Designed miniproteins, single chains, continued (4). Designs and how they scored, part 100

Each design is a single chain, and the fold is of that chain. pLDDT is the mean over its residues in the fold that is shown.

## One batch from the design tools (miniprotein)

Design m15691
Fold by ESMFold2-Fast:
Structure m15691 (fold): chain A 103 residues (1-103)
Amino acid sequence: SAAAEAGREAARRGEAGDGEGAAEAARAAGEAAGGIGAAGGDAAAEGARAAAEAGDRAAAADAGRAAEAAGEGAARGDAAGAAGGAAGGIGAQVQAGLHGGKP
């Protein structure tokens, strides 16, 4: 249920134009889905897809991968990872400006 709620929250924040909030909620959905139930994985995939529909090109690629993973039946780990990847996309863009962002 926590993964499902986080996935729906990501969709709502994406629709409101809050890209950072949508990414955080998608990451929480991915983490919650990681070991517990197909419903959690589905929620994470839906959250990532909804975030992509909100108009983020990077999130669109991650959502596509989440949908593909869900379709293959190995959805639990792969969908959660893809949802986490969508959330991480924002961080990656920041780090690209710093060339790796390592200490």
Scores: mean pLDDT 50

Design m15692
Fold by ESMFold2-Fast:
Structure m15692 (fold): chain A 63 residues (1-63)
Amino acid sequence: EEEINKLKKEIESLQKKRDELVRQAHAAANAGDSEATRALLAQVNEIKKKIDELQKKIDELES
């Protein structure tokens, strides 16, 4: 229970970071910076993987 709450807070923090990077990627795309856009989207994908891993840990603890 307590561990699950900590993991959920970690996911919330990562979701906020993901949203900020998505905003930055859109700004880079609007500026025509394809390299920056791709790098930022790659970081978004890395954060999504971390969120998925944390969710699996929650599922494991609940099972």
Scores: mean pLDDT 84

Design m15693
Fold by ESMFold2-Fast:
Structure m15693 (fold): chain A 61 residues (1-61)
Amino acid sequence: SDHYRALLEEDPNSALAWLGLGAELHREGRYDEAIEAYRKALELDPNLEAAKKALRAVQEA
């Protein structure tokens, strides 16, 4: 989505923006790209429970 991509251009270290991008990609059926975005969120914030749950959900798809 344009929103999260623009946010990441301003702050590429935003775990929440990577989580949001992953959720958009997952909704679009772009599972591999969603997995990469969720992993990036967890690299930045390993305790981000929403990203952990989202990553497990997309990997089971």
Scores: mean pLDDT 79

Design m15694
Fold by ESMFold2-Fast:
Structure m15694 (fold): chain A 60 residues (1-60)
Amino acid sequence: DDVVRSLQRAADRGSPTSLAQLAQIYAQQGDYEKAAELAKQAADLDPRYEPLAQQMEQLA
């Protein structure tokens, strides 16, 4: 909970790294739709995360 909350605050402040980390956490929990959304937001802020966004969309 603490880790997810800290990552969520950083993501709300525009951190693509935190968005990508949250996407991986949600994917591990089986929430692939949320993981894809977060990974796409990370890719929109930083194109280096585009492969992650594509992978998460495949799982959703």
Scores: mean pLDDT 80

Design m15695
Fold by ESMFold2-Fast:
Structure m15695 (fold): chain A 59 residues (1-59)
Amino acid sequence: MEEELRELQRRINEAQTELESAKAYYDYLKKKTGSPEAVEEGRRLYEEAQKRYDEAKAA
């Protein structure tokens, strides 16, 4: 039980770090580039990171 909880916590922490990085990158693209394609790529990365975080939390 504790070993499984530690593994879940590690996955959640990793997914959270990826989510924070993806959000910062997406925010940077929105403010700096103005390119719709670059912003869409940043949004996609953010959504993928959010999904991974949600899946890690649900496990």
Scores: mean pLDDT 77

Design m15696
Fold by ESMFold2-Fast:
Structure m15696 (fold): chain A 73 residues (1-73)
Amino acid sequence: SAMAAEGREAVERALENAEKALELAKEGNFSQAAAYLAAARILASVARELGEEELAEEALKYIDEVEKEIEKI
């Protein structure tokens, strides 16, 4: 269904934004890293609203681990 496809796309975008946040933080761009983490969390929330609860929860766990890795830098 269209809603399931949109939910999966939101999960994929959430993971991409989280990966980009970690890359930016490693480059010292913490302001942009924070913006990408915020976008990742919003996209994971959208995926949950679209019915992709399990994938959204996995994405949120990954985003939390990325945030912890950034805090170590």
Scores: mean pLDDT 88

Design m15697
Fold by ESMFold2-Fast:
Structure m15697 (fold): chain A 108 residues (1-108)
Amino acid sequence: LAERHRREVEAGLAAYREMAAQGQLSETERRAVEALEAGRWREAAELAIEAGNSDLVVLAARGAMAEGRRDLAAEILRRAYEAGVLSEAALDRLLEELGLTREEVERA
């Protein structure tokens, strides 16, 4: 799973770099992408939540999972859900896809 998470983060970052080149990102989204590229998953998630960008939140959670930082991934998803950036349905799908439990998110 860690290699799959790494590949999905790399693919997502490539897409967001292209969007940045085309002027399609806000300043906050650009800062989130920079934090993702630096491996600063918590900072990236906070910026993604501020921007209302659920895709960048997902990339931050996947980055944390790729590094074995399961508690951080759960914290990122909890914060995004509490902020209204992730719907309950989106959270449930991500928990299944990432192999996280709802209890891990609730305890984070």
Scores: mean pLDDT 85

Design m15698
Fold by ESMFold2-Fast:
Structure m15698 (fold): chain A 72 residues (1-72)
Amino acid sequence: SALRDEGVRLAAEGRLEEAIAHYQAAIAADPDDAEAYANLGRVLEAMGATVGAKVAYAKALELDPDFEKAKA
């Protein structure tokens, strides 16, 4: 997803609010994009939004149960 890829670049630049907008747009375009939910969770965690981060990560794992294997 081009929206998710742009979100990753924005997050790497520290532009966290803009990264969130791009991940939300990616999810709106593809609600089954587990990676977009995982990336949203990482940005929310970096911002201290712990509850939101947990919800996003839980959705990523629901969509892709192998998500934890990708982190190993």
Scores: mean pLDDT 80

Design m15699
Fold by ESMFold2-Fast:
Structure m15699 (fold): chain A 73 residues (1-73)
Amino acid sequence: SKIEVKVGEAETLETAELAARFERQRYGPTHAVAIEIVEKDGKYLVVTALSEDKSPEAKARVEEAAREKAEEL
C-alpha cells in the first residue's frame, strides 16, 4: 500500500506536540499513523507518515518511513 509522508514546522516543542496530537486524531480512525518530531535549526519539524492500510505490516512500514524521514532532516 502507498505511504504518504508529510513534514510540518513549528516554532516550539509544545506547538509541535499539539500538531502531532491533531494529526493522530484526524487520521487515526482511518489510517495507520506514525509521527516523529525533529529539532532542526531552532525549529521543530513534525514528520507524519500515513497509510490507509491499517494492518500490522502497514503500521510497521509507516513507523519506518517516519523514522527514515526524520533521519534525513
Scores: mean pLDDT 86

Design m15700
Fold by ESMFold2-Fast:
Structure m15700 (fold): chain A 92 residues (1-92)
Amino acid sequence: SAAVAALAEELAKPGDEAFKKAVEAYEKGAEPEEIAKLLEEAAKKAEEAARKLRAAAEKADPETAALLRAAAAGLEKQVELLKKKKEEVLKE
């Protein structure tokens, strides 16, 4: 589980950094379109991370594969939340 957690954290970093930039832009009163773009970038990076975790699961033993798929599912849920947040920002 430690190795799976480390891999998931490393792959999630680009999306987390993009989301942090979106939050900072929101706090600075940036235009909704700019915030939406940063949220879209965060979603794209998280989606790519989930894809890589699922690809790793295909080559792993069953127990490791289950943990990798769970991590990917978590990132996929995060992608859906980011997409909804982008729509909310654009409606503000």
Scores: mean pLDDT 86

Design m15702
Fold by ESMFold2-Fast:
Structure m15702 (fold): chain A 113 residues (1-113)
Amino acid sequence: SAEELAEEAGELGYEAGKNRDKELAKEAAELAKRAAEAGAPLAGGAAGGAAGGAAAAGNAEAAKLGAEAAALAAEKGASSAAAGAAMAADGGRLAGNEEAAEAGERALEAALK
């Protein structure tokens, strides 16, 4: 279900950051995007968590994917989309990925209108 994808994305993002697992960070970000596509209410938070986990793991590409998931969650009207987008922008910056930071910032703008 959409909720299960969001929960799994959050769990894997946390684990990826804790263990500095770049492959798991990518998997978490991919699941966060699928959760956002499915319209999960928690997709924004899941996307932000996946981006943060990617930053901790040192996976700049996964951080960007997490920021893209946050943008999609904002477009779908997820209730925590603004907070998730802000976390994804911070994750992008911490990962050193300017594209991810910019994507998270655009997601925040979309969530606030």
Scores: mean pLDDT 80

Design m15703
Fold by ESMFold2-Fast:
Structure m15703 (fold): chain A 98 residues (1-98)
Amino acid sequence: SMEEKKKELEELKEELRELIERARELAEEAEKRGDEETALRLRLLIMSLEGTLVVIERVLEKMEKGEEVNVEKVIEDARKEIQAAREQIEEAEERLEK
């Protein structure tokens, strides 16, 4: 249902916000350690995740207006990005732990 899809999008927004915060903390830690490559990769990840949040917000707005959007594709694309982001964040955490 549309209500279930709206709930999924809101849950994905919360997951994206949590990943953005984790990536910010790790980027700051990498910068403090002089790991410029890890810091840059995490900053680029943050920009990508923030872009996905904007897409989800616009999709939610279009759904409220009754406009046609491929909600299933947006959910699928966001889930794939969240999974890739989690893997990148865990790799960065392992790299920064000694």
Scores: mean pLDDT 88

Design m15704
Fold by ESMFold2-Fast:
Structure m15704 (fold): chain A 63 residues (1-63)
Amino acid sequence: EEEAEAYRNVALGHEGLAATLKAQADSLGKEEAEAFRKKYQPLIDKHLKTAEENRKKAEELEK
């Protein structure tokens, strides 16, 4: 219940961070956006993976 909500909130936080990084890249010129994505893609992927793991934990607790 409360624990599942906490995991869901953590997932939302990581999804938000990934979305912010993507939006920042999209606000740059083409060349700068490509360099930004190359540098920060591993961080974006890590945030999305952590979000997925936390969503799975929330789903498991709500079963």
Scores: mean pLDDT 81

Design m15705
Fold by ESMFold2-Fast:
Structure m15705 (fold): chain A 74 residues (1-74)
Amino acid sequence: SLKEEIRKELDRFRELLREILAVGTPEQVKEALRIASEALLEYQKAVDAGNYEEALKILRDAIKRLEEILEQAR
């Protein structure tokens, strides 16, 4: 279900952010937190509008950006 996919992507988003906070430079952490805050705001707007497909897309786009930061930190 779409809700199940959203839950899995939220878990992935949280784990990526946690890992960046643990291993990233101060600059990488700052960028990750900015991406996360913007994504969560847009995600909440989509959820409030009942647009779960858009909410999922927002999460997936943010996850890709966080994965890029984490790759640079490795």
Scores: mean pLDDT 88

Design m15706
Fold by ESMFold2-Fast:
Structure m15706 (fold): chain A 61 residues (1-61)
Amino acid sequence: VREEIAELSRTPAGRQAVAEIERLLKEKGKVTDEQIEEIAKRTGLPVSTVRRLAELVEKEL
């Protein structure tokens, strides 16, 4: 689980997803399901992976 996040953060797609999630949380205080799907489409990551990253980034912020 944590290994999965570290692995994703080493890829350009994973780093982009984390950065976009962090930006949305900072600007709007939340990430919507629609935004998660858009990030997944843009980065090529599964929606489930992006949703998991959103939950983890929210807890670290």
Scores: mean pLDDT 75

Design m15707
Fold by ESMFold2-Fast:
Structure m15707 (fold): chain A 69 residues (1-69)
Amino acid sequence: MKKLEGDELVEKVVEVAEEFKKAGITRISVDDILKALESRGYEVTKEQVKEAVERAKDRLDELGIEVVD
C-alpha cells in the first residue's frame, strides 16, 4: 500500500471528485473519498483527506463538487 500525502494527495482527491462528477454525483462525503483512495491501494487517514479537500477547495468548487463532513 502506497502512502499518499502533500500535493500528490490533493491531486488524487481531485481525480476522485472528477470520477464522481462523471457519474452525476456532485455531493460527496470525506468518507466517500477516503474509501475510493483506500480501494486504489493508498494509505490515508480521514484527517489527511479533510486537509487535502480544504487545499483543493477552489478546484472542487470549479468542478461543482460539494464535499460534506
Scores: mean pLDDT 82

Design m15708
Fold by ESMFold2-Fast:
Structure m15708 (fold): chain A 100 residues (1-100)
Amino acid sequence: MKEFAAPLRNGETATFEVDGKAKVSVEVAFPGGGRLTVHVKVETENKKIEKTAEGTATGSGWQTLTLPEIEVDEGKAKITVTVELDPGVRSAAVRVTVEK
């Protein structure tokens, strides 16, 4: 298992590269205070997969969004995670887990 983590602010993007057949899981943790939208794009030579998840937290406390697992068949894959945050949300913590 290979894990990547990145703090992201509104409109920021984290990019990860993986080699070979893998399952990709994306989790995003954020404090309350607004809406968060997460866009995940997985690009290979033969396949492009895009997933979007949206969450809203209006109180105090951390919330975690988990995207459905994405399968990568083979070759090099580029995983791009972008977050969109409402003004009440300062940053999000993104975790990407790759299982081969």
Scores: mean pLDDT 71

Design m15709
Fold by ESMFold2-Fast:
Structure m15709 (fold): chain A 86 residues (1-86)
Amino acid sequence: EREKELEEAIKRLEELADRYRAQGNTVAADLVERALETFRKLGIASPEAVELVEKAAQAAANGDLSTAARYFTAAMLVAVGEEIER
């Protein structure tokens, strides 16, 4: 299921990045794109990591870059932790 979970996460985040880009929220879109690049390289994207990326993107869209950075860092740490526990 990990392979299917990754594919579903990639699709979900690609759709999220496209939505933010269409709204003119380039910072939020760029944040989601960076997370996508990391998940593709790791081959892992859990629901927990995806949820943290979504929260980071929402904070970025609201102009709260400090909160966005915290959630993005948490998402990356979760993803790296999942890769290490592999």
Scores: mean pLDDT 81

Design m15710
Fold by ESMFold2-Fast:
Structure m15710 (fold): chain A 83 residues (1-83)
Amino acid sequence: MKEELLRKAREYFEKGVKAFAEGDYEKAAEYFEEAARYALEAGDYLLAAGAYYMLAKAYRKLGDEKKAAEAEAKAKELAAKAA
């Protein structure tokens, strides 16, 4: 079960990175949200933190500074749990 959740987290993270590179920040945000959700369910706080950092970058590209700040704060919290 956890291995399947980690696989999905990685697949969505990769899709998010591709969408972000293509300038599709709306899809990138959706994919990073899914990546973070699966990573959290799997207990992979480092992967979840990475997904939230990328989500914050996507929100900044979309001009949503409030959502970007919230995602960045969540990433920092999760990175601390991974350490």
Scores: mean pLDDT 88

Design m15711
Fold by ESMFold2-Fast:
Structure m15711 (fold): chain A 71 residues (1-71)
Amino acid sequence: MEEMERLLEEAERLFGRALEAKAAGKNEEAAELLRRAAELLEEAARASPDPELAEELRRAAERLREEAEKL
C-alpha cells in the first residue's frame, strides 16, 4: 500500500498544479499536468489490491484525460 499511497499523493499534487495552471490560462501546461496525474492514478489502480478502488481510480484517470482534451 505504500507505493499506492505515494502515487496518489503525487497525483493529488499534479492535479492541484493543473488547476492553478488552468486558472492562470496556461491551458497547455494544465492539460499536461492532468494527463500526468491520470497516468499516476492508473499506476495506483494497478498497485491496488482492492478491485473496486482500482476501478474508481481508473474512472478518475479517464475523467482527468477528458478534462485535458477540453483544454
Scores: mean pLDDT 84

Design m15712
Fold by ESMFold2-Fast:
Parts: C-alpha cells; structure tokens; sequence
Structure m15712 (fold): chain A 92 residues (1-92)
C-alpha cells in the first residue's frame, strides 16, 4: 500500500467515526456530508486494501465512536463499540 493509500484509509476511518459522532449529537446535515466523503474514499480504496488493513481501520473507527458514545453518556453503546474494536484489532 502506498503512503497516500494508507493516509486515505486512516482518513476514511476518521470520517466514519466523525459520522457516528455527528449522528449521536443530532448533527444530521454534517453527518450526511461526512457519509458522502467516506463513501467516495471507500470506493477509491475498494481494490487496494488488504483484509488486515481493513480490520485495523475498522478497529480505529469503532474505538473513536466508543469514546464519543461514552462522553455522550451512552455507556452500553460504548461497551458494544469497544468490543467490536477489540475484535477487529485481533484480526489485524
């Protein structure tokens, strides 16, 4: 994977996390824009990401959303998201 592709994958993980944070906070317009940008990056990376790299990016996204959910007082959701992050970390 090129440095540009790795940076794009990390950006995708952050956009996905920001999308879920925006949804949790009720920022629907911002969430829609983040979803569009994430979809564009995902399409560009579809044929170049290995399963291990995809798992690492998923783990990062789930961890970021879990922290936001915990800060929002959604402890049950945060626990589920953190468990998903651990699962994907084990696959990477």
Amino acid sequence: MTPEQRAALEELARLVAEYYVAKLEGREEEAAELARRAEELARELEDVVTPEEEARAAALAYELVARAAEAAGRSELAAKLRAMAEKFRALA
Scores: mean pLDDT 79

Design m15713
Fold by ESMFold2-Fast:
Structure m15713 (fold): chain A 68 residues (1-68)
Amino acid sequence: GPAPALPAYTDEQRRLIEKALKYTSKYLPKLTQEERDEFNRRVAQAIQAGDEEALDKLFKEVEEKIKK
């Protein structure tokens, strides 16, 4: 079957994953398929880097886009 592939994350990265999942569920219904793909890619990059600031910046960009 498909490998569940839970990579070794730091505690910080795990918090970012939880935060991202919460906001992903909230934002995805308001985004196009292309926007969802881009959002998910950027979220993954921020989590891999352990960069909460990058994640927060991404959320701000998405919120501004939805606001229009």
Scores: mean pLDDT 74

Design m15714
Fold by ESMFold2-Fast:
Structure m15714 (fold): chain A 103 residues (1-103)
Amino acid sequence: MRPPDEEEAKRRKKAVDEMLDDLAATRGLSLREQLESDHPIAALFAAYELYVRGEISLEEAAEFFRKNVPKLSKEVQELLLHLLELAGAPPELIEIVREAINK
């Protein structure tokens, strides 16, 4: 695995900081409350977690992804894509993120 470029690492850190700030705003909420919140990053993580637990279908998770991914900055979309690929997420969810990045 090639070590990331220092500039790439700085961009990734900015995306992580933005992600953590959004998640902090939903601290104390249940996964269902996070899913229905106006915080797109928290809603996406809640959708994926509920899908992994078998509490919602892939189709339901994909709808939450289509709704919330376009609300993210490009840096956060790129970070999310990398995280989904590392997690071995379903191709349907990965494709939604890729399409949003290309707009």
Scores: mean pLDDT 79

Design m15715
Fold by ESMFold2-Fast:
Structure m15715 (fold): chain A 69 residues (1-69)
Amino acid sequence: MSPEEQRELAHARALVDYAKAEAAKVLSPEQYAALDRELDALLARLEAGEISLEEFLTGMEQRVRAALA
């Protein structure tokens, strides 16, 4: 894995952590548990190289927006 790929993965992990922290302030425990699982699954797919960073960011935005709306 390149240093650039390692930086992008570190940034992706930080975005997931931030999204979860913000969601925890406004979601019920049940809603949070659902979003937590969805974001972890999406991050795992990115780390496995199954999706691009662009697909990951789009998937993150869609799931967070749906959960918070």
Scores: mean pLDDT 83

Design m15716
Fold by ESMFold2-Fast:
Formats: C-alpha cells, sequence, structure tokens
Structure m15716 (fold): chain A 86 residues (1-86)
C-alpha cells in the first residue's frame, strides 16, 4: 500500500459523502470518512491533529502519509471502504 493509493481512497470516499472532488478536507469531513471506513474516533482525531494545516484543513496526501506511518491497518480499511463504493 502506497500513500498515493490511500490518498486516492480518501478522495473517493470524500466525493461519495459530499459530492465534491477535493484534495483538501475539513476536520468534520475526515471524521465522517474515517467513521465510514469503520475506524475509531481516537484514530480520526490523532490523524486530524497531525495532518491539519494552519487554516484547519487536511490535505488528503498529508493524511495518507500520517495514516501509513502511524496506523497501517487503518490504511487497509480505508482502501477496502473505497473499493465497496465502486
Amino acid sequence: ITASEVAEALRLLHKHLTGKDSPRLSEEELREIMKLAGLSEEVAEDVIEKAKDEDGYIGVGTAALVILKEYPEAAEKIIAAAEKIK
């Protein structure tokens, strides 16, 4: 699993939930994506804290890197969730 694959999965899940295609997520949008992927609130909050920029938004690429480094099992669940909505 690569950061590019996780970032693509996050973007697909975001588009499914919001109808918007964006490389940049709000904190609430990332929480909903993580919940849809079956991940805990604790994992979601830690990813938000580590990946959010100065404006309080989260780039999908930065989130993907944090997830792969800190929570590799979560990366697999995110990709699996994205595959289910194809």
Scores: mean pLDDT 82

Design m15717
Fold by ESMFold2-Fast:
Structure m15717 (fold): chain A 75 residues (1-75)
Amino acid sequence: AVDALIAQLSDPDPAVRAAAAVQLGRLGDPRAVEPLIAALSDPDPGVRLAAREALRRIAEKTGDPRARAALAAAA
């Protein structure tokens, strides 16, 4: 479920957070947009990269203005 993956973005293990971000991007559910925007500020560079890629996929699939704005700011 999307909600379970969103919860995993707060996991103490950065590998779990990165995997959750990747899966949220694959699902393309707009409910993940705000949690993924927060993950762009994660201390782990792999998690930040996964969140950026997930937001790109959601923006391409849904045209979500929050995802598009976050990607423009992160470029």
Scores: mean pLDDT 83

Design m15718
Fold by ESMFold2-Fast:
Structure m15718 (fold): chain A 62 residues (1-62)
Amino acid sequence: SMSVGELFAQAAEHAQKAKEAEKQGDLETAARHYEEAARYFERAGDLETAAYYRQKAEELRK
């Protein structure tokens, strides 16, 4: 199992990749990375940030 610090590091990495993909107009790639970031934030216990990134992923798929 990953440590909480490792979970936050993975969450941050995926959030950064999502933002970069979004800036390039690759909305599907951005949505997938926002979903992964949300999963890592949830596993780390940051439920508010997880909900935020899930919302972003859903908005990009509409």
Scores: mean pLDDT 89

Design m15719
Fold by ESMFold2-Fast:
Structure m15719 (fold): chain A 60 residues (1-60)
Amino acid sequence: MSVEELQAESRAAYAAGDYDAAEKAAIEAARLVQEASGGDVAAAERVVRAYFADKRAAAA
């Protein structure tokens, strides 16, 4: 999948309330972006996971 396809998948899952699928797609997109730019993949993954943990807590 391309970054654009993964971002679209994440948005669709988020709109459906499937935070697990949204987080998975967002992490894959972040990995591809950071890997291509030489950025910190682990830091990007932590930010995405923290974001979705916050969304899950708000939904509970």
Scores: mean pLDDT 81

Design m15720
Fold by ESMFold2-Fast:
Structure m15720 (fold): chain A 83 residues (1-83)
Amino acid sequence: SELLEKLLREAEELLERAEEAIREGRLEEARRLLLEAEITLGLARIQLAVDKLIGEENEEEVERLRELEERLRRLEEELRRLE
């Protein structure tokens, strides 16, 4: 769905900004960006569940959500090690 695609794009941008903030030592900003990404990915998962119920599930969107959730977990672990 268009909403799911937008949420996935927004989450990807938030994760990219968080990676940059971590590299620059802006750890408080990185934490806020990762929290925003977590919320956005949560909304994307809800939308994916809705799309599945109405028969509009797209395998590529499922895989993209999984990859972004894995990226979030890696960045959260990296940030935790720097604190």
Scores: mean pLDDT 87

Design m15721
Fold by ESMFold2-Fast:
Structure m15721 (fold): chain A 84 residues (1-84)
Amino acid sequence: MEKEKEEAAKILRETAERLAELGHDEAAEHLREVAEKLPSLSRSEAAALVTGAALYMVGESLDTNDEELVKLATEMVKRINEAE
């Protein structure tokens, strides 16, 4: 459904804003790019891209030793799953 992809994109944009506030500008830009692409993707492509964005944040958390990224990734995935 287009509405589900719109809500996922909104959640990704809100998560990107939080990342930018924490100084993770590169991660924030990545999430904004994912959010922009979501409405044009199939359901399976959208799910893969959202999963990839969450994994990217976890990877950045491990590389930067910033636990806040894992918390934001977990919250983002939870919000998207609850939006269905």
Scores: mean pLDDT 78

Design m15722
Fold by ESMFold2-Fast:
Structure m15722 (fold): chain A 61 residues (1-61)
Amino acid sequence: SDAELAALMREAREELERRVAEVKAQSAAEGLSEAELRARILDVQGEVGQELAARWAAAQA
């Protein structure tokens, strides 16, 4: 349902924000470059997107 998709998207957004905050904190501790930080954030965005897609596919099955 649209409500179920909206809930999954909200959860995915909250999870993305949490993981990005963790990556930023780790980046500061490791002394990562801006390019390295950006690459890790893009990786996290991809992971959360794949998780959302899988959960939505399961909900439709």
Scores: mean pLDDT 84

Design m15723
Fold by ESMFold2-Fast:
Structure m15723 (fold): chain A 75 residues (1-75)
Amino acid sequence: SEMQRLVEQFTEVVGEIMEAMSKLPEEERQEYLKKLSDLVYKFSTAVANKDMDGARKVLAEMKKLLDELKKKVES
C-alpha cells in the first residue's frame, strides 16, 4: 500500500520532469536525462530492496529536480 503510493508518485513526477525537459534545448535536455536516469536507477534499487526510507529520499530529490526544471523553462 505505502510502496504502491510511492511508485504512483514517482511515475507522476517522472512524467512532469519529462514534459518540462521537452521544452529545453537538446544539450540541456541530455544533461537532465542523465540526472533523471540516475534517480530512476536509485528509486528502482530502493524499491527492489524494500527500502521505504531510501525510496522517499529519492522521490524528494526528484521533486527538487522538477522544481529546478520548472524555474529553468519559465526563465
Scores: mean pLDDT 85

Design m15724
Fold by ESMFold2-Fast:
Structure m15724 (fold): chain A 76 residues (1-76)
Amino acid sequence: MKADELFKQGKYEEAVKAFEEEIKKNPNNADAYYRLGIVYLKLGEYDKAVEYFKKAIEIDPNNEKARELLKLLEPP
């Protein structure tokens, strides 16, 4: 996917836009929300990362990686 390719190239701002386009096409794509959270984490925007990890978990409660990262960024 273009978004994943941009992320691998370190083009984080462009990756954000590409993942946002994926979410607009499929709002139930939990993986896209999770990946967008990772991109914001790389950008140092922790509050946005938390928001997107929560959205990923809301759509897919079994997303263990998103839950683990959320616990790191937002203590219980």
Scores: mean pLDDT 80

Design m15726
Fold by ESMFold2-Fast:
Structure m15726 (fold): chain A 79 residues (1-79)
Amino acid sequence: MEEGLELYRKGVELYKQGKYKEAADYFTKAAEVFKDKNPILAARAYNMAARAYLKAGDVEKAKEYFDKSLEIMKEIRKK
């Protein structure tokens, strides 16, 4: 819980510093921590990881993490 938020905040700080690959790693770790307890935060963290990979030039990983975020959001929005 606190661990996931701390990892996410570290990712945001690194992203602001232009350390996109490192930011993506922290966002991915935050998403894994959130996955079981808060799917909305997990989806958000995967989306941020995808954005960070895109900024780092890793289009393949960006797509992978965008897809992970979308899958979680689909599950949440199931009617």
Scores: mean pLDDT 83

